# Designed miniproteins, single chains: the designs that were tried, part 73

Each design is a single chain, and the fold is of that chain. pLDDT is the mean over its residues in the fold that is shown.

## One batch from the design tools (miniprotein)

Design m2524
Fold by ESMFold2-Fast:
Order: C-alpha cells, then structure tokens, then sequence
Structure m2524 (fold): chain A 56 residues (1-56)
C-alpha cells in the first residue's frame, strides 16, 4: 500500500541521516548543514535502499 511504502521511505531516510551525522535530524536540518558531497552520498544510498525495499 501507499502508506506502507511511505513509512518504509521515512524509516530509510531516518536511518541514513543518523548513520551520516550520528544524531537524529529532520530532512530540512540535514540539508541545511550537509555539504554537496554529503547530499550526493545521501541520495545515492537512499536510491539504493529504496530500490531494495521496493523489490518483492
């Protein structure tokens, strides 16, 4: 369902931000402090983890 997909995406985002900065941040807070290189790393990892989560 769309709600289940949305929750999975939110959890992936939360985990990635915590892994990269060692603390809980909102997406807005992350983007405000992240370098261009960190944003690229975040996007690459997010796409990879979302692709795996969307497989059956």
Amino acid sequence: SSEELYKKIQEIIKELIKEMFGKELSVSEFLAQASAEEVKEFMDKLIERMAKALEE
Scores: mean pLDDT 79

Design m2525
Fold by ESMFold2-Fast:
Structure m2525 (fold): chain A 88 residues (1-88)
Amino acid sequence: MFAELSPELREEAERVREEVRRVAERLEENEDKLSPEALQRLVSLITAAALHVVGAESALTEEEARNNLEAARRNVEEAERLLEEALA
């Protein structure tokens, strides 16, 4: 999938994918402590982040890959923020 992308972008995509996995695991571990509204919002953000990682891995240009990774990170950061707030 990354044949024409730089090694740095492939490594970055792997890191972001791992970040998505970790926040998804935290959500699953704490889903019984979340309101239905918080759970729905968190699932939406994590799903969007995962789709952006797939978009980066499937990108034909480095610019598209970078844009997708930036979007994925924004969604992960928002999900982590909301999860911390919901568990406070």
Scores: mean pLDDT 83

Design m2526
Fold by ESMFold2-Fast:
Parts: C-alpha cells; structure tokens; sequence
Structure m2526 (fold): chain A 75 residues (1-75)
C-alpha cells in the first residue's frame, strides 16, 4: 500500500539521519530528518487503514524522529 511505502521511506530517512548525526554531519542529518517528517505526514494523511504492526512501526519511527530532532537542536 501507499502507506507502507511511505513508512519504508520514512524509516530509511531516519536510519540515514542517525548515521549522519553519529558522523558529526549535523546539516546532512537535519536534511534527512526533514525528509522523514514529510514521509511521516504523508503516511498519516493516507486513507488506507494501517495494520497494528504498521501503527507500532509508525510510533517507533516518530519516537526516533523526535529524539533525533531534539539532539540536532542541541548540537
């Protein structure tokens, strides 16, 4: 589904953002965090119902997004 593809893209962007943050590439990490947010918003606006597993995955991605955003603001 479109929602699943958007969650897959959001997770990849968060994974990439975490990697860049650990490398000290703060500007690049911020760019990928912004991209992840866009995909999360698009997924939430999807009209397809999410499975329980997809809801759990979205929650996990959102938690990681919020943690990274906070860390980047303090860098």
Amino acid sequence: STGQQLLDQAQKFIDDAERYYKQGKIRMAQSYVTSANGRIVDAMMSTDPFTDDQIDRMGSILDRYNQLRSQIKRA
Scores: mean pLDDT 83

Design m2527
Fold by ESMFold2-Fast:
Structure m2527 (fold): chain A 100 residues (1-100)
Amino acid sequence: SAEEEAALTAALQEVGRLLAEARAAYQAGDLDTAKAHLERAHAVVVEFVRASSDRLLRHFALQLFIDELRQLQAEYADDPELSALLTRLIAEAEALLAEL
């Protein structure tokens, strides 16, 4: 529906903002803030998936989020704490995708 597509757009915009803020926090040396923004981005995607009845929109949101996290995982491969968090968030998102 138009309302579900608008909800997807809002969720993806919020995720994009949080991922940008996570990168900025990491570059500033604030690892805890970077991790908090990544966990909040994951929560936004999970909340959208649980609220939406549209399987295709749920699939699209999860796949796009997984792709974004994989890019971050490559960027921060040398940071063990961020790498571990990103691996966990990717695994959790992939598990949700497998249930669709």
Scores: mean pLDDT 89

Design m2528
Fold by ESMFold2-Fast:
Structure m2528 (fold): chain A 72 residues (1-72)
Amino acid sequence: PSTEEALRAARELAKEWEKETGVKIPEPIVTGIAVRMLRLAREEGMSLEEARERVDKEYRDQYLTAAKGINA
C-alpha cells in the first residue's frame, strides 16, 4: 500500500474517533497512525483494513482513555 492510501485511512479513522468521542485528534497522531498502518501492512503482511483494525484497538484502549483523563 502507498503512503497516500495509509494517510487517507488514518484520517478516516481519526474522524471516526472524533465523531464518537468529541475529542480532536492532533495531526501528529494521524501521521503516527498512518506510519503504524504502513508498517503492519508491509512488515506483517496485513491488509490496510486489518492494519486499521489493529491500530483502532491499540489507540482506543490506550490513547483515547488517557486523553479523556487529561481533558477532565
Scores: mean pLDDT 74

Design m2529
Fold by ESMFold2-Fast:
Structure m2529 (fold): chain A 73 residues (1-73)
Amino acid sequence: SLRELIRKLAEEKGLSFSEEAIELIVKTAQGDEEVARKIAEKAIELAKERGKKEVEKSDVIEAMLELGEEARG
């Protein structure tokens, strides 16, 4: 499932997702594994850079905004 994919990606980097963060990614991806992966990986990167152990909904929102800007260039 997308939820298991998202959790595994964070665990491999020594982090976890909040349930709200997982729900936002799942809702946005609408079954698209590639979209879910891109958002999750960017959110993990941002959280890791900030020294966080948990990826929160705010990190996911920021990741989505950055990816949206890259897609338009």
Scores: mean pLDDT 81

Design m2530
Fold by ESMFold2-Fast:
Structure m2530 (fold): chain A 85 residues (1-85)
Amino acid sequence: SRSQLLADIALRDLSTLSKEARKIVLDFLENNEEKLTDEQLEALAKSSGRTKEQVENGVKAIRKLIKEDPEAGKYLIERLKEMVK
């Protein structure tokens, strides 16, 4: 499905980040945080080599995927949990 493809692309992108950056994304997604802090955005930007705006848009796209397709969202969260061990 399109949602499964988007989840797999997101997981591939997340795999290039540091373990600490992956934990920031996981905590944001699991704790239903409304917005990433500037400190979190800076850490994600540094780890990914992307801008703070690109990182914020990427994480928002993942949250939208979880809301629109809860099965694909659960798959993504479960895989991301494995990547932070």
Scores: mean pLDDT 84

Design m2531
Fold by ESMFold2-Fast:
Structure m2531 (fold): chain A 82 residues (1-82)
Amino acid sequence: MKIVTLILNSDGTVTVKIIDGDKVVEKEVKTGEELKELLKKHLGIEPEGTSIIEVIRDLIKKADSYKIEVVGDDVVITLEFK
């Protein structure tokens, strides 16, 4: 099971945390293309879309489960893949 946490920062950037067993990758991305490259490289998932929001929307559709939380000024999306 793989877990992806996306923190949508108030400045329009996204902090991405990918957990796959004992492997943890954390990166900040500024564009939908950077987000797609990170997901493909570390998770093997190729979501559709051009913008960050479009990529996240397609990623949610591909997830086995998801959770969306508001934490202060940030939106935190947690996604699970089997």
Scores: mean pLDDT 84

Design m2532
Fold by ESMFold2-Fast:
Structure m2532 (fold): chain A 86 residues (1-86)
Amino acid sequence: GYEEIKRIVDEAGNTVLEISKLVEEGKIDEAVKKLREALDTAPDEVRPLIEVFVALHSKATVEVLEEIIKRFPDSKLAKKALEKNK
């Protein structure tokens, strides 16, 4: 139902913020772990939110970007962000 979709969206938003904070703090291993947990449990509807995180945080490490590409091989945003880090 609608309430379940709302909870999923809210949880995805919180996860994106947590991953962003970990990357900014240099806690890359924790950021990758949190991303893996989110991707393992996230429904298809929240995948665009993870891609938005990559687009907004151009300072995301290669490890975070590689995990996103591995889970979402068709992600244009993740591939573009990885190339930008060169």
Scores: mean pLDDT 63

Design m2533
Fold by ESMFold2-Fast:
Structure m2533 (fold): chain A 87 residues (1-87)
Amino acid sequence: SAAEEARERLVERLAERLNLSPAEARRLLDELQGGSSEPHAKKIEELKKNKEKLPPSDKVMQLLETVAEIRKELAEEQKKAAEEAAA
């Protein structure tokens, strides 16, 4: 449940930041994390073998930075909420 809730919050914030639908944001997270499904990870490996057509990962790096920023923001918000509830 905690992992599902954290993922939902990340998807929601990513959708807001990138102006995407929640479904599209979930898909991007699955691709970035490489950890939802092995068949999908193998597809990414196959695409990397053909990177002659796929340019450098600048956009992927920007997306990773955006995800890291959102995760940091969510962690800060949770900490503030916990401190406020404890106060």
Scores: mean pLDDT 64

Design m2534
Fold by ESMFold2-Fast:
Structure m2534 (fold): chain A 87 residues (1-87)
Amino acid sequence: MEELVREGGLYAALGEIYRARAEAGDEEAKEKAEEYYKKAEELGKKVPEAKEVLEGIEKVRKSLEEMKEEFTKAALELGQAALKVAD
């Protein structure tokens, strides 16, 4: 039981890694990301606890994306302000 939950989490993590590579322009990584997500979903359907792990990973991913976007905007604004003041 616990091993299947851990395996599902591993597949989800691998899917995230390959998804990030695909977003960077790696076409081969896109297919691999879909393959690992499909494997994670299959395990989630068989083991309810694996679904909870997958949902947790998805929530963390979304939170990190929102924080990254907000931080990027703040860093850009600070950089523009520094350029106006520094010289």
Scores: mean pLDDT 66

Design m2535
Fold by ESMFold2-Fast:
Structure m2535 (fold): chain A 90 residues (1-90)
Amino acid sequence: EEFKQALKDYLEGKITVLELAEKLRRNPDIKGAYVNPQLLEDYRRGLVTEEQLEREVVHALLGIVKASKLKYTGDPNDLEELLKYLLENL
């Protein structure tokens, strides 16, 4: 439930992509979600773009899809579409 709430909060504009990435990294209930902690620190320092951070989040979410034995056939570059898919299928 806490994981799904984080996805909903992001889709509703209540949290930033950085906050979503941090919640994914700290969630013990989801397997396959890996977010590089160095990338999060680099983003906070302005060394990484928001687009690059979004790509890291997408890769982590695709890891969840694979670990959950789900098949996602949408655009792997569309963060909102992937989040909606996971909310409906997890």
Scores: mean pLDDT 79

Design m2536
Fold by ESMFold2-Fast:
Structure m2536 (fold): chain A 70 residues (1-70)
Amino acid sequence: ILSEDDYLALVQELAKEGLPVVAIYKSVDEIPEGDYEKIYVNRELTDEEIEKIKAKHPKAEIVLVNIKPP
């Protein structure tokens, strides 16, 4: 669980990498249904999680990133 300060720091680091982030989710099930252009993933995904993202958000590009809060 991220604190408010940790959340802000993570969003700022993502922005420095050129990745605009509106919300952070920990599981695929927490991502609201919608038309996303890109879904940024800051962890390893299983094949089942990838299939679930594609089924729920077929238009979204999955982009893997490796960013740690400072």
Scores: mean pLDDT 63

Design m2537
Fold by ESMFold2-Fast:
Structure m2537 (fold): chain A 85 residues (1-85)
Amino acid sequence: MREELLRKAEEEARERARENGFSEESIEFAGRAARLILEYQLKGYPAEEANELALKELEPEFKKLLAKKRGIPLEEVEAELEAVK
């Protein structure tokens, strides 16, 4: 049952990203993020904390996608994220 819930969340996130015209890499990222967020929620983390934990774990992939989406180097995305700390 748990695995079925995780697969459903992953697929729903992928469908939503696809409907919004996201790239294949962004669609896959959305699915992985949704699955990981739900995994943390099922472990007892609140939704907001689960989202933060999932994004922190996926940070390297997120930075690569953001660089590709914006058409800028990965180093520039890293510099922008550092500027808000």
Scores: mean pLDDT 76

Design m2538
Fold by ESMFold2-Fast:
Structure m2538 (fold): chain A 94 residues (1-94)
Amino acid sequence: SVTVTVTASGSTLTLTATNSSGKSYVVSLKNASGTVIGQLGVSPGTNTANVDVAASDAGTYTVSVQDLSGTVLATSAALTVSVGGGSQTVTLTV
């Protein structure tokens, strides 16, 4: 499985992904419009990426896990994260 935490600080969202499988994946962060605003390659273990967002893009996000061929394996329920602070964690089974 892949556990993803989205943490907001100022105008930056930080994606931290912990991959407990022996396989590599790609994690994508989408905004409410379905636009990919951040993407992280996740090897086994802990992986981190920062995404700068405009203040107008604060709000609702979705996290997806893809295999290395681009096939979407799992997608989270909608997450609400403000760029002013806070974090939300989802676990995606792959």
Scores: mean pLDDT 73

Design m2539
Fold by ESMFold2-Fast:
Structure m2539 (fold): chain A 65 residues (1-65)
Amino acid sequence: SAKAEEAMKLLKKLAENTGAFESIEFKDGTFTITIKNEDKLIADEAEGLARMVASVYGFKLVIKE
């Protein structure tokens, strides 16, 4: 859907900006994101931003470490 494509583009921009997203997958209305960063504060902030994007666009989010 157009909304899923927009959310994915924004998540990919966040991945480029934070360096904390190892993978982003989308399946059946759910984003699955692997977050890794040596700085826990950056990892926590990246997770918060991912949750905000999923919430705004209306998709379920699963975070993996």
Scores: mean pLDDT 84

Design m2540
Fold by ESMFold2-Fast:
Structure m2540 (fold): chain A 78 residues (1-78)
Amino acid sequence: DDVEKALKSIETAIKSVEEGDFVSALSGLKEALELIKDEKAKKLVEEATKLVQTQKPENRKKAVELLKEAKKIVEEEK
């Protein structure tokens, strides 16, 4: 199921961002972006991807916040 795969990719990205593993985070975000169909969730993941691409520690918290919001939207599609 694409929804479950998207949720797993978002969860992996959140964990990777929190750990400072930007390479794994970007990989997870790319996969989530391909699987997410909801426009609001997709925009949140795109915003988080841009923040993660900066590799700045101060952007980590904001990226995680955006990804948690995207996860809630995708979970509501179940």
Scores: mean pLDDT 81

Design m2541
Fold by ESMFold2-Fast:
Structure m2541 (fold): chain A 89 residues (1-89)
Amino acid sequence: KKEEEIKKALESLTPEQKELIDLVNYFNDKSKVSPETYEKFKKLQEEIDKKHKELVDRLLAEGVGPLIAEMLADKETRKWFKEKLKELA
């Protein structure tokens, strides 16, 4: 059951989502990334969690439902994170 769910999820990934996954995997490879770059990557991961929560809270305050607020915040934070990772690479 889980393997079928994972397979369907991977098949449904957009080129943009695949690019983001590739970038995250690159920065997690300590053999290819300097310690300084890895620390910057960790800070960006902490910032994305905070940014996501702030966007969800804002959307909820505007009357958006929790599920839709999460989806919209996720889309916006993923776009921001990918842009920041490209700048770091």
Scores: mean pLDDT 75

Design m2542
Fold by ESMFold2-Fast:
Structure m2542 (fold): chain A 68 residues (1-68)
Amino acid sequence: MPTVMELLNEARKRLSAEEFDAFMDELIRRAKEYVAEHKPDFSNPEEREEWEKKMREMIEEILEKLLA
């Protein structure tokens, strides 16, 4: 599966500068909401893996919406 960094690099290549700014604003907002609601413990490997999985899902969802 692609890493968060690989997905962010793909987004930067596929989106215009304006679309990428909108994408990053939405991603940051969703990430902050998730952290505030779920308060993940980044010292726990399982919660760290869940966070990485959630970040990948957020990136894919936002990209799908912007590219539609």
Scores: mean pLDDT 80

Design m2543
Fold by ESMFold2-Fast:
Structure m2543 (fold): chain A 114 residues (1-114)
Amino acid sequence: MEKVKELLRKAVEAAYRAALILHQIADLSKDPETQEKLKKIADEVMKLVEEARKAIDNGDYERAVELLRKAVELMEKGVEIAKKDPNVPQSLIDQAEKAVEEARKLVEEAEKLL
């Protein structure tokens, strides 16, 4: 079970990084609708990440996987929204995609060990 805990904690860190990047992307957006959507997604991801941390601390790894999967799905939607904005640097989109992919892989690895 320690390996599952380590993988899930790393997934939390990756998801949190992705949410921070989505907030940065929102601040660079000149479209108020895009900015609002990205901030709402980032805030919801941060809430899911905090709930996942509590689940990990309580040894509820199945719940942590469920919460982090929802966070990954929201982050993927955020990245797709960000890609449509020409004011967003490609380097930030690449960083967000990398963080989302890291979170997804870590959650999948943790789930296989449950």
Scores: mean pLDDT 88

Design m2544
Fold by ESMFold2-Fast:
Structure m2544 (fold): chain A 62 residues (1-62)
Amino acid sequence: MTPEELGTRPISKEEFDEAVDEGVRALIRAVAETYRRLHGDPQAAEEFEKRALEILEKEREK
């Protein structure tokens, strides 16, 4: 760890929570896109994305 290169401001809890939510949604989309490219099945990729987002939304309730 090089403290001199880490002039990055510390992230707040709010920024952390927002970044995590955004990161998870981006990851879900990236996985769905990769699946579509590998298997050439856009319907299966879309169903995966929908299911993953539903799980994420349900988890956010807690």
Scores: mean pLDDT 70

Design m2545
Fold by ESMFold2-Fast:
Structure m2545 (fold): chain A 85 residues (1-85)
Amino acid sequence: MDTYLIEDQKGNKVIVNNLEELQEEVKKLLKVNDDDEITVTGLVTGEEITTKLKDLPEVVEKLISKGDKEILVQHGEKKVLIKKL
C-alpha cells in the first residue's frame, strides 16, 4: 500500500493511503477542478510537468518511479507538497 504525506503552505499535514485520496486532497487544498491545469515538480529530479489535476496520480507515479520522493504541486499562488512514505 502506497502512503503519502500531503502538506499545505500553512504546515497542515494529511496522510493518504492511495492515489485517489491524494488527488481528492490536492483538489481540496488547491481549490481546483479535475480539468484545471497544475504544475507538478519532482524535487529530487528537478523535472517539471504541466498537466490537469485528473492526471495527477499518473504523474506522481511516474516521478516516484524516476526516484522522486518529494513532489511540489502548484496552481496559481497555491502550493502543496507530497512526500512518499
Scores: mean pLDDT 86

Design m2546
Fold by ESMFold2-Fast:
Structure m2546 (fold): chain A 64 residues (1-64)
Amino acid sequence: MDEAVAKLRELGAKVGDTSPEVAEAVRALQRAFGLAEDGVFDPATEAVLRTLTEGEAEGPFPPG
């Protein structure tokens, strides 16, 4: 979960190191990309997050 939290923060999400906050950020990401909105950090959600952080694509979170 630490790497997922770091990636979410890199995209501008304001999340702590807590499961509820991470789940909310994950659901927001899933909704923006048409994935199942279950708040679980599954392989599809992980792939989207990695693409956004590695591919210079903008995520659903504001950068500032």
Scores: mean pLDDT 66

Design m2547
Fold by ESMFold2-Fast:
Structure m2547 (fold): chain A 116 residues (1-116)
Amino acid sequence: MRREDLLEVARALGYKDKMEEAGRKEAEELRKQGKPEAEVELARGIGEGMGRFPLGIVAAKIANRRKMKPEEAVKYLRELEKEVARQRDDPELQEAYREGREEAARLLERSRKKLE
């Protein structure tokens, strides 16, 4: 298991968690405003979908870099996610995770400004 792969996964997980949190918050706000359930579910689904995108890119990069079959890359990605969770007190992995959250936050703010 390579350190560079762990850092990429930690960053992708930070992005995922921030996108999912934002989607849930928007869904809750829409529900409080009495919006249709379909609109509430769409907000939540967008957060979940956007959150998963960087993990897919990481899997593709690993497959190409290590000349792995896609099936092997997906299995290895799951092992990397588990190892990031195990090493949660590692300062570099914590920084990568925070960077991922910040990237998601910047994208969300930029999207909000475009809708003004």
Scores: mean pLDDT 81

Design m2548
Fold by ESMFold2-Fast:
Structure m2548 (fold): chain A 81 residues (1-81)
Amino acid sequence: MREAAEKARREGEELLARADELGELAEFARAAAEVALEAGRLDDERAAEALRALERAQALARQGDLEGAIALAREALERAR
């Protein structure tokens, strides 16, 4: 079973649902959702790497480094392709 990929897919769907409620954070939420959804299509090893990058991006966003969070999420998306 592809546990990491399934987790990524669920997290991506949840983030998309919340994007409209974030207002000024919508760009980050959309980038994070795209990473999680793309990770859901990968094998477990690549999905786990994408999820780790997403977790780091979320930590940066919580620390107020939104620019760094968006950049890291977009880099993770490019690596997932």
Scores: mean pLDDT 68

Design m2549
Fold by ESMFold2-Fast:
Structure m2549 (fold): chain A 94 residues (1-94)
Amino acid sequence: SDEIEKEAEEAIKNKDLEKAKEAAIRALEEAGVEASEEEKKLLEEAKSVEDILAIAAGVAAGVNPADVVALYRRIKAHPEDREGLRAELERLRA
């Protein structure tokens, strides 16, 4: 899990969305995880570095990337609903 997050975080520091997408794909390949066509499309459609990180982490963990992106967006919309977000995260990791 560390390799993909580190590569994507490095791209964030450079504040380059395009580099973040390339770094995420490369980190997944280096970890021996090949992103599906649908997962690559989600990465391509991502509008924030946080969404890229969520998608990459989901792919690496074998979780559906769409669920990870939806969870991140819900955190941004309702940061006060910590219990609901914790329950969802726990379910995604199970």
Scores: mean pLDDT 66

Design m2550
Fold by ESMFold2-Fast:
Structure m2550 (fold): chain A 77 residues (1-77)
Amino acid sequence: MSPEELAEKIVEIVKKYIAGEMTPEEAFDEIRRLLLEAGLSEEEAQKVARKIFSLVDRNGNIDLEKVKKLVEEALKK
């Protein structure tokens, strides 16, 4: 899975959470799972998932480019 494809999937999960289709716990678990499948450790997946949720602005928007950069940086470690 490319960093771009991973970021797109993460943004879709966050949008479902914001739309009320997922609980915060379900969204966090799905993002963590995707990050683990991409090769991150459990500790790094949890840290990155928390950072992703911090990227949601006050209007409920999330920037795909910021998520992509965060994922690319995490995968290069």
Scores: mean pLDDT 82

Design m2551
Fold by ESMFold2-Fast:
Structure m2551 (fold): chain A 96 residues (1-96)
Amino acid sequence: SSLSSLLQQKQKQAQIDADIAASFAAMQQSIDMIQLLSDGDVDAWVDLALEKGTEEQQELARAVRERGLDAEQARELYRLLLEGVSLEEALRKLEE
């Protein structure tokens, strides 16, 4: 009974600790990405997104690289994605 309770508490704590660590990592990554674009370092931003980004961020990074977009254009696309705009719609808005 006490061993089973300790194992359940340990598993629940491990999940909470993992969720907290993932949330901090995601926030730090978002800060780092915004900072790189603010510094005008598009190549470093693309590399970071492809290595550690979400699937959506990786698709954005590939589009930025393939189209040769600058830091201002990449920032606008990233801002639109953070606001919940799809990559397809964000790219369409950038072409206007």
Scores: mean pLDDT 78

Design m2552
Fold by ESMFold2-Fast:
Structure m2552 (fold): chain A 55 residues (1-55)
Amino acid sequence: DEHRALGEEYEAQGRYAEAAEHYGLASQQFPDDSPEAREYERKGVRAYLLAQAAA
């Protein structure tokens, strides 16, 4: 999944807003009740909050 890889790369670079967008897109590629969908949605929310804290 390209969005998973991009989310991880942007997070590693401290680009939290971009990481949040790609994690959100990655979570949508899994069934709603899958552990993967929940994990990437959680990562996206965390990245979004980090972007907000940096502003």
Scores: mean pLDDT 79

Design m2553
Fold by ESMFold2-Fast:
Structure m2553 (fold): chain A 79 residues (1-79)
Amino acid sequence: GREELEKLLEELERLGVRDYLAGRISVELANELGRLLKQIEEGKLDEKEAERLIARLRESGADELADLFERVVKLAKEL
């Protein structure tokens, strides 16, 4: 439900900060993640943009972050 989505969004922000500080994702990638998370919070989702970001996160070695974002995207589609 909505509460589950909100918890996953909070975890994504935490993991995004972790991976940025660890040097796994660039500032550009961190900003793009933040932009898409804001869109999802506003009840908007561009699936193709989300898929492109997931691919870029995996290319950067941020697989845990990519997996969690994929879960958020799936849940957001069901709302």
Scores: mean pLDDT 82

Design m2554
Fold by ESMFold2-Fast:
Structure m2554 (fold): chain A 70 residues (1-70)
Amino acid sequence: PLEFARRLLEKHGLSPEVIELTLKFVEALLNNDYEEAEKYWEKLKSIATDEEIRVAENAVVGAIAIKNME
């Protein structure tokens, strides 16, 4: 799941900081750590553009879908 998300974010040319925050958000969600996930998501929204947020949301949805297929 995380490898899929990283590749998608890198393919769309997102900044390294946005990529790392998105991956930490996904990891927190996969661990059911919703408090930590909320912190990373708020930080992501503070630095990312609307376009980057859209790509990040698609990466998150894809990663969760892959995890649910395992």
Scores: mean pLDDT 82

Design m2555
Fold by ESMFold2-Fast:
Structure m2555 (fold): chain A 68 residues (1-68)
Amino acid sequence: NALAQALADEFSALASDYSKAMVSGAPEALLDELGAEAEELGQELGKTMGADAASAVVGDGIVEAMEE
């Protein structure tokens, strides 16, 4: 559904920002903030679409990583 897709997209954007911040040597406080936001979005995704569907979204991410 649209909410689950929006949350997944936001999670992916945060993961990208976290990766870039880590590479650039950003302060620990910023990394902690980004990590907390990612955890919050992950929990909302689970609550919105349920554990089984959330697991499928995680599986898609693994497949994407394997293709690249």
Scores: mean pLDDT 66

Design m2556
Fold by ESMFold2-Fast:
Structure m2556 (fold): chain A 69 residues (1-69)
Amino acid sequence: MKEEEQKLKEAIEDTREEAERLKRLGNEKAAQAMLRLADSGDYASAESGEMAGRQIAERLEEERKRKEA
């Protein structure tokens, strides 16, 4: 049900939007990583994109922890 292509497109656009938000927060490294993910998002499935996004989110939490420590 529904087209996987549409979900993949939405995942890529969401990644680009998050990159823009991260750039505004001054986290250029995370923003660049998100943009690279979106540009390379010609992957076979939307699931692969979601998994990569989760890994980036985990790294962001680690950096937040370091900044507060």
Scores: mean pLDDT 65

Design m2557
Fold by ESMFold2-Fast:
Structure m2557 (fold): chain A 67 residues (1-67)
Amino acid sequence: LTEEQKEKIQNFLLSLYLAGRITVEQAQQIGKLIRESKSIEELIENISKLDLDEEVKQEIIDFIKSL
């Protein structure tokens, strides 16, 4: 997982937060996973286990897969 990929995901999360689609706590949880995950596959697996709206979760996973 490159720093450029992490920045793109973080910017996407910020857009979701500003649109009111995720809470600050959810953004912080996902941000932690971005920092701690060593690969895209690990990050997707960890996000899939989070207690998020299914539509929001799928949108985040699809974005990460598009990187």
Scores: mean pLDDT 84

Design m2558
Fold by ESMFold2-Fast:
Structure m2558 (fold): chain A 73 residues (1-73)
Amino acid sequence: SKLEEKIKKELEKIGVEPTKELVDATAEAFRRGGLSLDDMPKLKDLKSAEEILELGEKNREEAIELLREAALK
């Protein structure tokens, strides 16, 4: 998807590994919030979401909401 590819590039620019899980969660947060790449979360929030996603698929929703809230600041 075009949004996922753009998110991947932005993550790479800031030194974050663009895992499939993190890219998909960030894209979903952007879709739900009506957000753009200008709203990209800060490094600390992206790392927190990555740690939540590593706990397993049941935590995906928590990671999405964390990313959405971080982007809305």
Scores: mean pLDDT 82

